# Ledger of designs, part 41: designed miniproteins, single chains, continued (4)

Each design is a single chain, and the fold is of that chain. pLDDT is the mean over its residues in the fold that is shown.

## One batch from the design tools (miniprotein)

Design m13498
Fold by ESMFold2-Fast:
Structure m13498 (fold): chain A 61 residues (1-61)
Amino acid sequence: ASQEEIDRAIAGARAANSVAAAGAAAHELYKLGGVSREGVQAALRAPDAETAIAALEAGIV
């Protein structure tokens, strides 16, 4: 994944401010190879959007 693709996915998730949007970004980035499986799993299990996005950012490879 390019840095532009990573930045766009995370910015979109932040703008939407929802767990569903963070989950969609996690799946997109995982398909592009931009995030670890652990990062995706942590984001999908998160109780809120802020925690999901933080997990996604921590999982970027």
Scores: mean pLDDT 81

Design m13499
Fold by ESMFold2-Fast:
Parts: sequence; structure tokens; C-alpha cells
Structure m13499 (fold): chain A 64 residues (1-64)
Amino acid sequence: MTPEQQRELALKAADALLADGFSPEEIERAVKHALLDLGVPEEEAERLAKEAAARAAEKLAAAA
């Protein structure tokens, strides 16, 4: 899986979880675990999960 595919997957998962009412903290945890299950290294999974959660937090703030 390319870095671009990993980021796309993380962002899509975060968007779906945000739509279902999950918090940014819950999204970060869920996305990190999903990436780890796919064999993404822990450091990269953590970075991508934080990026996805930050984007979700921005969307939530913009909707308020």
C-alpha cells in the first residue's frame, strides 16, 4: 500500500466515524488500530491517525 493510499484510507475512515457521531479522540484510536491491522508501521499509523482526527476536529468545529 502506498503512503497516499494509507492517508486516503485513514481520512475516509475518519469521515465515516465522524458522521456516526464519534469524537476526534475515538476516531484517532479507531483509525490507528485499523491501520495497524493492515500492517502499517506503528509510527506511521499514529501519525496518520492524528492527521485524520485533527481533520475531523476541524470539521466538527466548523459545524458548530
Scores: mean pLDDT 82

Design m13500
Fold by ESMFold2-Fast:
Structure m13500 (fold): chain A 97 residues (1-97)
Amino acid sequence: MKEKIEELVKGIRDALARSQAALAAGNTQEALDAMKRVIDLMGELADLLPPEKAKVANSLEIAARIVYAAAQSGLLPVEDALAFIQGIADKLIELAK
């Protein structure tokens, strides 16, 4: 289980870095695609957590999905959505250790 958690944490960090690089290059669609990957990996990480952490992990995943949906629909700037998702992902990673 520890090895799978470490793999997912690395995947989340790599996807966040890709989203940041895409935004810096002006590629909004690639940034959104990378954010979706972050959320999918966060869901996988949440599913591996013990029951005592699962409720908090599920709340963090839901928050990230809401932020992503707002960015995808144009209600929230993509750069702001990335900052929020990064903060949520960091909290989930801390919870998972």
Scores: mean pLDDT 86

Design m13502
Fold by ESMFold2-Fast:
Structure m13502 (fold): chain A 89 residues (1-89)
Amino acid sequence: DKSKKEAEEMNKLIEKALLNKETVTLTFELESTSNGAKSSVVLEISSDGKVSVVSVSGEGKTPEETEAALETARALAEVHLERFKELNS
């Protein structure tokens, strides 16, 4: 249930950015508890509430784990872009 806690933390950060109307850079990192693979996403929220993806990355011990981590990072970026569109609608 770590994924649910991370989503809740991200929602709080997005809410603060919206309330403050500031340009905010958000970095999200997710680590697999089974294999230690890391997924990271950098997003930018403009003062008018628009979100863009700055970068995505993945790192694992094997090529397969690295590919899975990168795919997780891409999915994470897409989820936050869509969620933020809904919050601004």
Scores: mean pLDDT 73

Design m13503
Fold by ESMFold2-Fast:
Structure m13503 (fold): chain A 61 residues (1-61)
Amino acid sequence: EEKRLEELRKRYQELARKMAEAVENGDFDKLAEIAKELQRIGRELRAAGVEPPSAGSVPTA
């Protein structure tokens, strides 16, 4: 269980970083896809009783 939650957190953080890169590169299609994945993983973390990290460094439109 803990390893699963750690993997979800790590993926969430990686996607948040990728989202910031997509914004900087002007890749808005990729930005939209990453946003969907972040929402899905965040929902899974919450379902397990864990709050996902804040996406403060991931600006959206």
Scores: mean pLDDT 72

Design m13504
Fold by ESMFold2-Fast:
Structure m13504 (fold): chain A 74 residues (1-74)
Amino acid sequence: MLIRIKGVPDKKKAADELIKHPVVKSVTYTDDEIIILTDKPEEAVKFAIEVMKKLGLTEEQAKASIEIKPVKKA
């Protein structure tokens, strides 16, 4: 499963925090978004929300920024 997060102000700091969770297999980021590869998207989304809240986003902003895409035939 692939999770995309948009609107994160400090993508490198967010990526460094996200990779610490054992359900997160890899993290990459572009100028516009952070991309997480995981086998447990629900757990990864909950952790991503907590990371984004630490970066100054509200829970609602974090939830609105998250898109879940299947890795195969996305």
Scores: mean pLDDT 77

Design m13505
Fold by ESMFold2-Fast:
Structure m13505 (fold): chain A 72 residues (1-72)
Amino acid sequence: SIGEQLIKEIEEAKKEVEEDKSLPEELREEMVKILTEAKKQIEEALKAGDEDKALQVALDTQGQLLALYKKS
């Protein structure tokens, strides 16, 4: 399902960030925090049957990560 794919993608992105030793530690920690919160919100939206909300959380998360990259 779309929900399972979104959760898997967030988990894989989190692992990639955690393993990326080229990223500054502070940036890595903030990205992991954002991805962890996004996973929780997506899981909550999917439990409520709100796939549109789950997709919106994924898009908002991408925007937050992009903003963090621009700031660094």
Scores: mean pLDDT 82

Design m13506
Fold by ESMFold2-Fast:
Structure m13506 (fold): chain A 68 residues (1-68)
Amino acid sequence: MSEVQKKVGLAEIEKLREEVESLPLSEEEKKRILDYLDKAEEAVRAGDLETATEYLRKAKELVEEAKK
């Protein structure tokens, strides 16, 4: 995994963290999404692109579902 891909992945995770904190979600929903973002960050740092992409997708899907 390239250093550029790690930097971009971490930036996307931080952007989603800020979005989650700004949304009118329950504390339980926020915690669940943030837990996925934490796992995505760990995967990015470990160089595991597949795992990082999967957790990022799950977090983003939960954010979209919570907006409905």
Scores: mean pLDDT 78

Design m13507
Fold by ESMFold2-Fast:
Structure m13507 (fold): chain A 82 residues (1-82)
Amino acid sequence: ELEELARAMAEALEAAAEMAERAAADPSLTERQRELAAEVARLAREAAEEVRRLLEEGRPEEAIRVAEEAARRIQRLIDEIL
């Protein structure tokens, strides 16, 4: 159950990273939007990798905490734009 939740969180972070990577390369977006997208992509990718590693080590509770902290950091970046 915790392992399933952590896996779902890793998949969500991976999907967010892919979306943000595409946005960072989109010439129709503003420079600031591309900068924000690049930072979101980096954080999401790093967090997904760490969550996957912790799951492989049998540490789903730590994996969930890492994913939650990454989500908070991403939200703070978005809030800085608004």
Scores: mean pLDDT 85

Design m13508
Fold by ESMFold2-Fast:
Structure m13508 (fold): chain A 63 residues (1-63)
Amino acid sequence: DAAARAAGAAARAAGADERGAEIASKMQLSTVNGGSGAAAASAAMGRDDVAAAREAIQFGKLG
């Protein structure tokens, strides 16, 4: 299941990335209007960044 494993890894990264991107997007908009936070860094990670995805997976150790 090379495709399944690849999809699993992508889904895992996308899952964390989706949450981060959504929060970062909201925070980014708030930053322009009058907010700021580390969430902006999460936006910079983006799912397109392999390094960011790898970090999210490694940091996302569930236990």
Scores: mean pLDDT 48

Design m13509
Fold by ESMFold2-Fast:
Structure m13509 (fold): chain A 56 residues (1-56)
Amino acid sequence: GLAQAKTLAALIAKDPAFAELIVKETGDPRIVELLRAGRLEEAARLLDAAIAESKR
């Protein structure tokens, strides 16, 4: 959700290695692109989709 996207954006800003980890875990580099661009709602949507897929 949005709270997770905000947390991840803050982590990427503090340490770029978190961007690599997010790409590895989600398989979608667009999530990192959206987080860096401050498009948190779009990033949250893709992150929620990745989490939903992992539970199926």
Scores: mean pLDDT 78

Design m13510
Fold by ESMFold2-Fast:
Structure m13510 (fold): chain A 56 residues (1-56)
Amino acid sequence: ERDENLRRVVEAEERLGSLKATDKEIAEAAGVSLETARDTAAITGESLRRIGDELD
């Protein structure tokens, strides 16, 4: 379900965030699809914050 995928993505992002992990790596760590990882980024804000920081 979305809520479980959301939690898994957040946990994976926390584990990999310091390594500037890609969406693919986060998806693999969370056990979800790349599309699911990207969709959940809008809700969690973690992936979006990381991408924004990289661009800046």
Scores: mean pLDDT 60

Design m13511
Fold by ESMFold2-Fast:
Order: C-alpha cells, then structure tokens, then sequence
Structure m13511 (fold): chain A 67 residues (1-67)
C-alpha cells in the first residue's frame, strides 16, 4: 500500500521517499480515474515539501480513503 508506505516514511523522517511514494500514488490514482485521491496525494507531497508532517499524514490518509 503506497499510502501506508508514505505515512511510514514521513514518521521516519525520510521525506524524499515520502514524496516519491505520494507522487507514485497520485499517478496510479489518475490512471484509474480516481482524481480525488490523486489530488489529495499531491497535496500530501506538497505538505511534506513544506515541512508539515501532520498535514502530510492527514492528506495521505484522506487519499487512501478516496481510493
């Protein structure tokens, strides 16, 4: 599960890995017509880039729920 892996990477402080996993999840969501999940996954990646780990985790969880 890409979202669970991304959440784990955020908790471990591996932000580069978290961004890659969230971007991969967004791409998979778009390919499957799940545009809401893709949008939330991209917002999660942006939150990681901004250094907001809690916001990133919330977006990742919401993206998984929309999947």
Amino acid sequence: DLFKAALRAIEEGDYEKAIKLLEAAAREAELNGKYKAAELARKGAEAVREGDAEKAKEYARKAEEEW
Scores: mean pLDDT 85

Design m13512
Fold by ESMFold2-Fast:
Structure m13512 (fold): chain A 66 residues (1-66)
Amino acid sequence: EEVLRRVRELILATGNPRELTKEEVIEILQEVLGLSEEEAKKIVDSLGKEKLTGLEFLELVRRLVA
């Protein structure tokens, strides 16, 4: 709950919640989940996408904290 709230706040702070870059996703994962840059990159690279919607990113975070 708190993790998802923080992720939503950071998504909105990017100014484009419908189109997040790989770099933005990596930074938010590091900030909210305390992941290393290497761990965050592995997760994002596994998705095979250059951009994520905010909804796709929230779904990813739910899986990571479940």
Scores: mean pLDDT 79

Design m13513
Fold by ESMFold2-Fast:
Structure m13513 (fold): chain A 83 residues (1-83)
Amino acid sequence: SNEELIKKAEELLKKAEEYIKKAEEALRQGDFETARKYLEKAKEYLTEAYEIREKIKDEKAKQKFDKRLQELKARIMEIEAQL
């Protein structure tokens, strides 16, 4: 159902954010290798979330998803710029 797809996409975005936070912490500690590994995990979850987003027919849910996706991508770019 559309509701199940929305929940799955939100869960994947949440997992991506958890790995972004871990990457931010690793970067603060100067652990660049660990930061890169966490960013790769975050990117995997964002890719899976976007594939599910394409199946969602609720335009408001898609807009909310896209805003969150852009925020998470911006954080990944900020971390990568420091690696």
Scores: mean pLDDT 89

Design m13514
Fold by ESMFold2-Fast:
Structure m13514 (fold): chain A 75 residues (1-75)
Amino acid sequence: SAPRLSPEEIEAALRRVEGLVRAIEGIEDEELRKEAARKLVEDIDAFLAQHGDQLSPEQRERLEELRERARELAE
């Protein structure tokens, strides 16, 4: 079982995911961009599985939007 995150740790995780999406969008190499994006989708899914119950509806919507952006980059 994963330890529960503090509200500050949840917000830091969301900001980190936002930064990673932006960084991946800036990757000019298509193969590396797609690989990084697939990894980010997997990491978001793992975070949701472990800590999704701790997210507010607004935080969940924000993370789902980031997941969709990463999924599109993986195509």
Scores: mean pLDDT 88

Design m13515
Fold by ESMFold2-Fast:
Structure m13515 (fold): chain A 71 residues (1-71)
Amino acid sequence: KPSEEEIEREILVALGRMYLSLGDKFYSQGKYEEAIELYEKALELFKKAGEIGREEAEEAEEKIREAKEKL
């Protein structure tokens, strides 16, 4: 059975992925400032999740960089 801490980290990663997906939607519409805000929220959640969210955090950082280059 997963520990309470493990479940909490999984929830953080899931929430982060939701923000990441929403950010991608705004990015595709040319709304880069809004996309950056959503990617930053995703990054905070992935960082809070720790090691389990490390790859997702790197993905979010790259998406933030790409969106900033569009501004």
Scores: mean pLDDT 86

Design m13516
Fold by ESMFold2-Fast:
Structure m13516 (fold): chain A 58 residues (1-58)
Amino acid sequence: ETEKLRAELDRRIEELASQGPGGAGMAETLRRAVDQSTPEQLRALKEAHDRVDALTAA
């Protein structure tokens, strides 16, 4: 299950990286966070980013 969470976060990292310089910076920050996270932290991290996406109107 953690592998699926990591895969979803990795996909988001790639999408952010495609957004240009600002997105690339966010992508690197998220990549570092994912790399340093435990399974529970990965779940919380995904939930936080899902919430940000909702607040960003998409």
Scores: mean pLDDT 71

Design m13517
Fold by ESMFold2-Fast:
Structure m13517 (fold): chain A 55 residues (1-55)
Amino acid sequence: SIDEVVKTLLELYEKGIVEIDEDGNIIDKVTNSVLLKPDTEVQKEIIKRIKEKLA
């Protein structure tokens, strides 16, 4: 579910494993690989919910 994806990515963000760039991409900080892009409505919603929880 989208809520479980948001929860997992938020936990990784709080541990310093991932970051969100200015374009809204979720980046793996260890490998510098893009894990999630804001390309689809579902992906945009996931990133939006993570940002709301970090505000």
Scores: mean pLDDT 83

Design m13518
Fold by ESMFold2-Fast:
Structure m13518 (fold): chain A 75 residues (1-75)
Amino acid sequence: SAEQYVKNLEQMLEDMLQQAREDNSITPEQLLKAAEAVKKSLEALGEKYPEVKERLLELGEKFYNEMQKLAEEKK
């Protein structure tokens, strides 16, 4: 279901964020580029699956903000 797909995406993004926090080789620029790509992908998915659009947009914004914060911490 779309709901289960969103939950799987949330877990995947949480795992990705944790990996980024632990990997000191990832540059601030790479973090921001990845965050932008994920946000755009989730926005596109929200247009395709309007029933979970708000959830996907919220998830994308949360991920972007956490990755941006991590990028600032690595400067």
Scores: mean pLDDT 83

Design m13519
Fold by ESMFold2-Fast:
Structure m13519 (fold): chain A 56 residues (1-56)
Amino acid sequence: SLEELKEEALRLIEELEKKGIISKEEADRLRQSVEKITTEVEMRVAIAELKKLLEE
C-alpha cells in the first residue's frame, strides 16, 4: 500500500511538471521529499497536497 501510494505521488509530481505548474527543480525537491516518507499517513497527506496544486 505504501509503495502504491508512492507511485501515485510520483505520478502527480510528473503531471504537475508536465503542465508547467511546478518547475523541474521543484519537482526534484518534491520527489526527494516523497522518498523520505515512511508511513501511509504521511504519503496520503503528500498526495492530498499535490492534488490541491493540480485542482482548478
Scores: mean pLDDT 83

Design m13520
Fold by ESMFold2-Fast:
Structure m13520 (fold): chain A 60 residues (1-60)
Amino acid sequence: GEIDELVDNLLKALKDGDLEKAEKYLQELSKVLGFSNNDEALKWIIDNYGDEIKKALEDS
């Protein structure tokens, strides 16, 4: 779904070290989820996709 695609794009940006793109995806995810800032979106991603983030970074 839209959220999964945004998370995948965010993970790819983080893996590539593209912080500008990572912030854009965090901002879009914040809007979709109704958060007021990127920090809340980042916490949500870690809480819900932390294992996937870890695996993506370890497989790089």
Scores: mean pLDDT 76

Design m13521
Fold by ESMFold2-Fast:
Structure m13521 (fold): chain A 86 residues (1-86)
Amino acid sequence: HMQILHVLLEKLKELEEEAKRLLARAEELGSEKGIELTKKALEKIKELREKLETSDDFTLEDYEKEMEEIERLLREAEEAIREKEA
């Protein structure tokens, strides 16, 4: 489990950097939807990281669901940003 925790924290760090890049691009293009979705993703990443760092009883199923939602938000944000780029 400790090896898994390390991998999960690294994945969250990668998603956080991706979300920050998407947020900056959305703000530059004036994509209100992109800004909203990336901010939601960043908040969920923060919450999930706090759970991983502080929880002694961590459920992989709950983690997978939260990760899926974060990835969905980032995908929707990327789509909204692409609409503004076109």
Scores: mean pLDDT 80

Design m13522
Fold by ESMFold2-Fast:
Structure m13522 (fold): chain A 57 residues (1-57)
Amino acid sequence: LREEAIRLTAELLHAGLSPAELARRLGVSQATLSRAMGQPEGSMFGHLTELVAEVLA
């Protein structure tokens, strides 16, 4: 799950997915995604990956 979540998050961000589209795919609110979204290098990627892992669990 965690490994798949990391790969999925990286793939989606690399593809340039918007927070709205990502939230829809994960089934979470856009507000939750927006809080985790940002530049991956700003540690937001870590928060986003943790969120995706929790949703997929």
Scores: mean pLDDT 59

Design m13523
Fold by ESMFold2-Fast:
Parts: C-alpha cells; sequence; structure tokens
Structure m13523 (fold): chain A 70 residues (1-70)
C-alpha cells in the first residue's frame, strides 16, 4: 500500500508540474499508474482510490474528475 501510495504521489507531482492550470484529470493519473508493474492486477477503481488518498495526503483538492491545487 505505502509503496503504491508513494508512486501515485510522484505521478501527481510530475503531472501538476507539467500542468499550466494547476490541475490534472484523475483518469490521466490512473492510466499512467496502470502502466507501472507495481499496479498490475489492480482494478481501475482500486487505482482511483489510491490516487484519491495520495492527493489528499499531498494537501490537494480531489473530486471525481480532477486533482487540483487548493
Amino acid sequence: MEEKLEAAKNAIRALLAASEGGRVPVETVVNILKGAPIFEGLSDEEIREIVRKAAEELGLVVDDDYVSLP
């Protein structure tokens, strides 16, 4: 869990750094993580829950569609 959570945090940080709008689609993060060996065998819903938790632990705003700066 913790290793997957850290990987999700790293993906969110990288995508936000590349974003001019200060937000990234949750599905973009999910799709990137689906390509990583550490996330093999997880459902999209399981990966979304990890992304949500990672975003909340980073102090970001998360809704159904986006992870955003506060």
Scores: mean pLDDT 80

Design m13524
Fold by ESMFold2-Fast:
Structure m13524 (fold): chain A 68 residues (1-68)
Amino acid sequence: MDPTVARVLEHELAELEEELRRAEAAGADPQKIAQARSLLVEARRHLAAGDAEAAARAISEAKQLLDE
């Protein structure tokens, strides 16, 4: 994987973790929070495997879930 792409995806994962914490503190649906956390775990797994496209897809799905 391109190191620059990996760096960007790691940054997005860190931002999503902060967003999840804020959403949970704001009283977001616990089921959506749990689902988004599962997607973050999936994204990290793909990133570790060098699959940038799968990692980015999981990140996008988590963002969409939190925006619902």
Scores: mean pLDDT 80

Design m13525
Fold by ESMFold2-Fast:
Structure m13525 (fold): chain A 64 residues (1-64)
Amino acid sequence: MAKTEEVLVGESATPETVAEMVRKALELGAKVVKGELVSPGERKITIEGENAEKAAEEIKKIAE
């Protein structure tokens, strides 16, 4: 069964930052399937796959 993780990103990520997040998730065998604005300046990124937890941690590092 696919694992699903969610990450909150503070402020609006740039298109370059989002591209890096997607690339990193794919390298780890996971996929960014959804990004949604949950409040002004905050987005929730949804990640699915076997390594979704590890991808979520790496995406957090990119968002910092």
Scores: mean pLDDT 73

Design m13526
Fold by ESMFold2-Fast:
Parts: sequence; C-alpha cells; structure tokens
Structure m13526 (fold): chain A 66 residues (1-66)
Amino acid sequence: SAAAEAGLKKAELALKEGDSLGVAAVARSAALRGLGDEELARQAAEAGEAGKGEEALELLRKALNA
C-alpha cells in the first residue's frame, strides 16, 4: 500500500541518519494504524526503542511485506 511504502521509506531514511528512535516511531505508527502485521510492527518499535535500528527496520519490512 502507499501508506506502507511511505512508512518504510521514512524508516530507511531514519536508519541512514543513525536515528533508531525514528525507525521506532514509524513502527509504532504502523502498529497503531493496523498497517501490516501488528505484532511484527510492535516488535520493530521495541527494537528501535532499544537502539537496534537495523533489526527494527528488518522487522518493519517483514511487518509491511516490503
């Protein structure tokens, strides 16, 4: 979906800038909106909040089927 593509692009840009919390924010938004797999999006947010930005982005990609 266009929303999933836009979210993933924002998360990729955040990770490129070293902003794991930015990845987490996108993942939290996806989980709250029911965008893709809510459980994987929640796990992506938790990983990003823990500073694991690369793991957070990978989980978010799986959540959004990108």
Scores: mean pLDDT 84

Design m13527
Fold by ESMFold2-Fast:
Structure m13527 (fold): chain A 69 residues (1-69)
Amino acid sequence: SRELLERILEEIAERLRDVPEERLEEALRRVLRELRERHAEDEEVQRVLEWLEENPEEALRRVRGLLAE
């Protein structure tokens, strides 16, 4: 589950690479919605995406960390 969370965060970070800092939160919400619709049949992925939506500040912090690396 933690490995899956890291993989999903990495995919989100790749999709957000070209997004300016001031729009990062809005873009994160959009990407989470897109991934949720795309993976509607995958219960484990859905649980990770739900956690990210419930913890937006932590999700944004972790994505920013990946973008800075």
Scores: mean pLDDT 82

Design m13528
Fold by ESMFold2-Fast:
Structure m13528 (fold): chain A 84 residues (1-84)
Amino acid sequence: MERVVELAEEAIRLAEEALRLAERLGDREAAERARRLIEEARRLVEEAKRATTAERETALALRAIGLILDAEALIRELRAREEA
């Protein structure tokens, strides 16, 4: 349980960083992508708290990892554009 919540909270932190970067660059599309990631990660935190089986907990952990990777990819994309 705690591991999934921790991963989802990390996804929120990364998505919030992506949102701040997108806003600084004036990229509305990237900002919307970041907001979507924040919303999905917050929903996943709530689902993780209600998970009652190890199998479901594992599935939610994999989803949280996916959100982390998506947020990191967005940050890398925005930083590459900023460094132009």
Scores: mean pLDDT 84

Design m13529
Fold by ESMFold2-Fast:
Structure m13529 (fold): chain A 62 residues (1-62)
Amino acid sequence: GGATAVARRYLARAEELLARGEYEEAANMAQKAGVAATVAGDDALLARAQELSRRAMELLNA
């Protein structure tokens, strides 16, 4: 559905930003992915979004 596609798009962008060292932007995209995953009812996407957000925030505070 639309919300699942939106969640995947935000996750892909978050992963790209994380790879580039853009940790704050990566965390923001991962949080948006989490909201979209919740709307979609996709627990696997939500778990991925939460993990990516956590990793980005850890790197930002390193």
Scores: mean pLDDT 88

Design m13530
Fold by ESMFold2-Fast:
Structure m13530 (fold): chain A 60 residues (1-60)
Amino acid sequence: SSEFEQLSKALIEMNKILNDTSDVEEIMKKIEEIISKQPDKVAEELRITREVLLAQLRRK
């Protein structure tokens, strides 16, 4: 589905940010920029993923 393709592409971009940046604040800012460009349904799923990623990053 188109939603699956949008979600997949957004997740790839989020992974690139994690590889390029180690600062939690910068990661969160760039991820929010990606989420803001997505359709509402995809953005909702990505916001859940963002909270999981933030929790993992705070443990480091």
Scores: mean pLDDT 77

Design m13531
Fold by ESMFold2-Fast:
Structure m13531 (fold): chain A 66 residues (1-66)
Amino acid sequence: SPRQAAALRRLFAEDLPITKGALRRLGLSDEEVDALLAWLDTDGNGKIDAPEYQAARAWLAAEEAA
């Protein structure tokens, strides 16, 4: 969704791994943080690491190319 794409653009400025606390510091609401982690945190570890970050970048590039 456009809202998720906007959140991902903010996320790409962060150092890895991106924690729940770091997402909150980006100005995301608790609901947006939980939704983003549910979407990207495939390992269930409560953070976004390098494989999940690369998957998010690839998804955004594909969406912008379509």
Scores: mean pLDDT 70

Design m13533
Fold by ESMFold2-Fast:
Structure m13533 (fold): chain A 77 residues (1-77)
Amino acid sequence: SEISKLGTKMTGLQMRIMARRVDLKTDKLTKEDIPDLEEMKKLAEEIKRLAEEKGDEKTLKDAQEEIERIEKELESI
């Protein structure tokens, strides 16, 4: 499904953030992570839109919670 494809892209961005932890030798999010976090937010907003169109209330709620989580992470940087 389209949502599944977006989820795969999200996983790739999460993997990039994890790899950056190794490269920077830090467990903390840094300004270097902002572009990937912003892209993850856009993907979560697209998943939310598709879930709303399909009436998938669980996926809609999960996507909204993910957006809020990413926003808090961005605020922590």
Scores: mean pLDDT 85

Design m13534
Fold by ESMFold2-Fast:
Structure m13534 (fold): chain A 76 residues (1-76)
Amino acid sequence: AREEAIRYLREAIEAVKNGDFEKAIQYLGEALVAADKAGLLARVESHVQEAIEAIKNGDAEKAIEYLEKALRAVEE
């Protein structure tokens, strides 16, 4: 479950870097489900929500910053 959350967060970061925002949002949904199953939802939820808002605003740089924070929270 934790490894799945990490993988989906990394996939989402790559999708944002590639300009594929629709795919990034899909991966973030999967990451939240995986984080919930791992008991880590509370650690990542705020960062993922901030990233989704940044994506909606077209701010790829901020989205990546928030997703990197979510990734660090899961890896600990």
Scores: mean pLDDT 84

Design m13535
Fold by ESMFold2-Fast:
Structure m13535 (fold): chain A 64 residues (1-64)
Amino acid sequence: SMEEEKEKLIEELRKELEKLGVPQEEIDNTVDNLRRASSVLSLEDFQRMVDQVLKRYRQRAKER
């Protein structure tokens, strides 16, 4: 289902943020925000949002 695919995207994002050393509270807040967005976005729009969040965190990590 679309909900299962969205949960998979959230789980993969969580793992990537953990690898980047993002604090657990910040990961939890990010996941909560994405779960709220998930209820009103299509799978395609949600995928783009998750990709954008990950790109921002990766860019931030490279600048440290």
Scores: mean pLDDT 85

Design m13536
Fold by ESMFold2-Fast:
Structure m13536 (fold): chain A 67 residues (1-67)
Amino acid sequence: AEPADPLSVLERKVLATIIEDGPLSEEEIAKKLGVSRATVQRALDRLEARGLVERDPETGLYRLKAP
């Protein structure tokens, strides 16, 4: 299997927030973590690239990709 590089503290917090609160928008995650939407978007881009989260194109919400 391809090794996953370690997640940053921010990426781990974003992932944990989605796990705890279910599907969320970038704005909702930003409000919960007290960071900018741009900061959250970059973390979500990295999590999507790792196959850990996915965006629903109909709702715009981010959710966990299969465990």
Scores: mean pLDDT 76

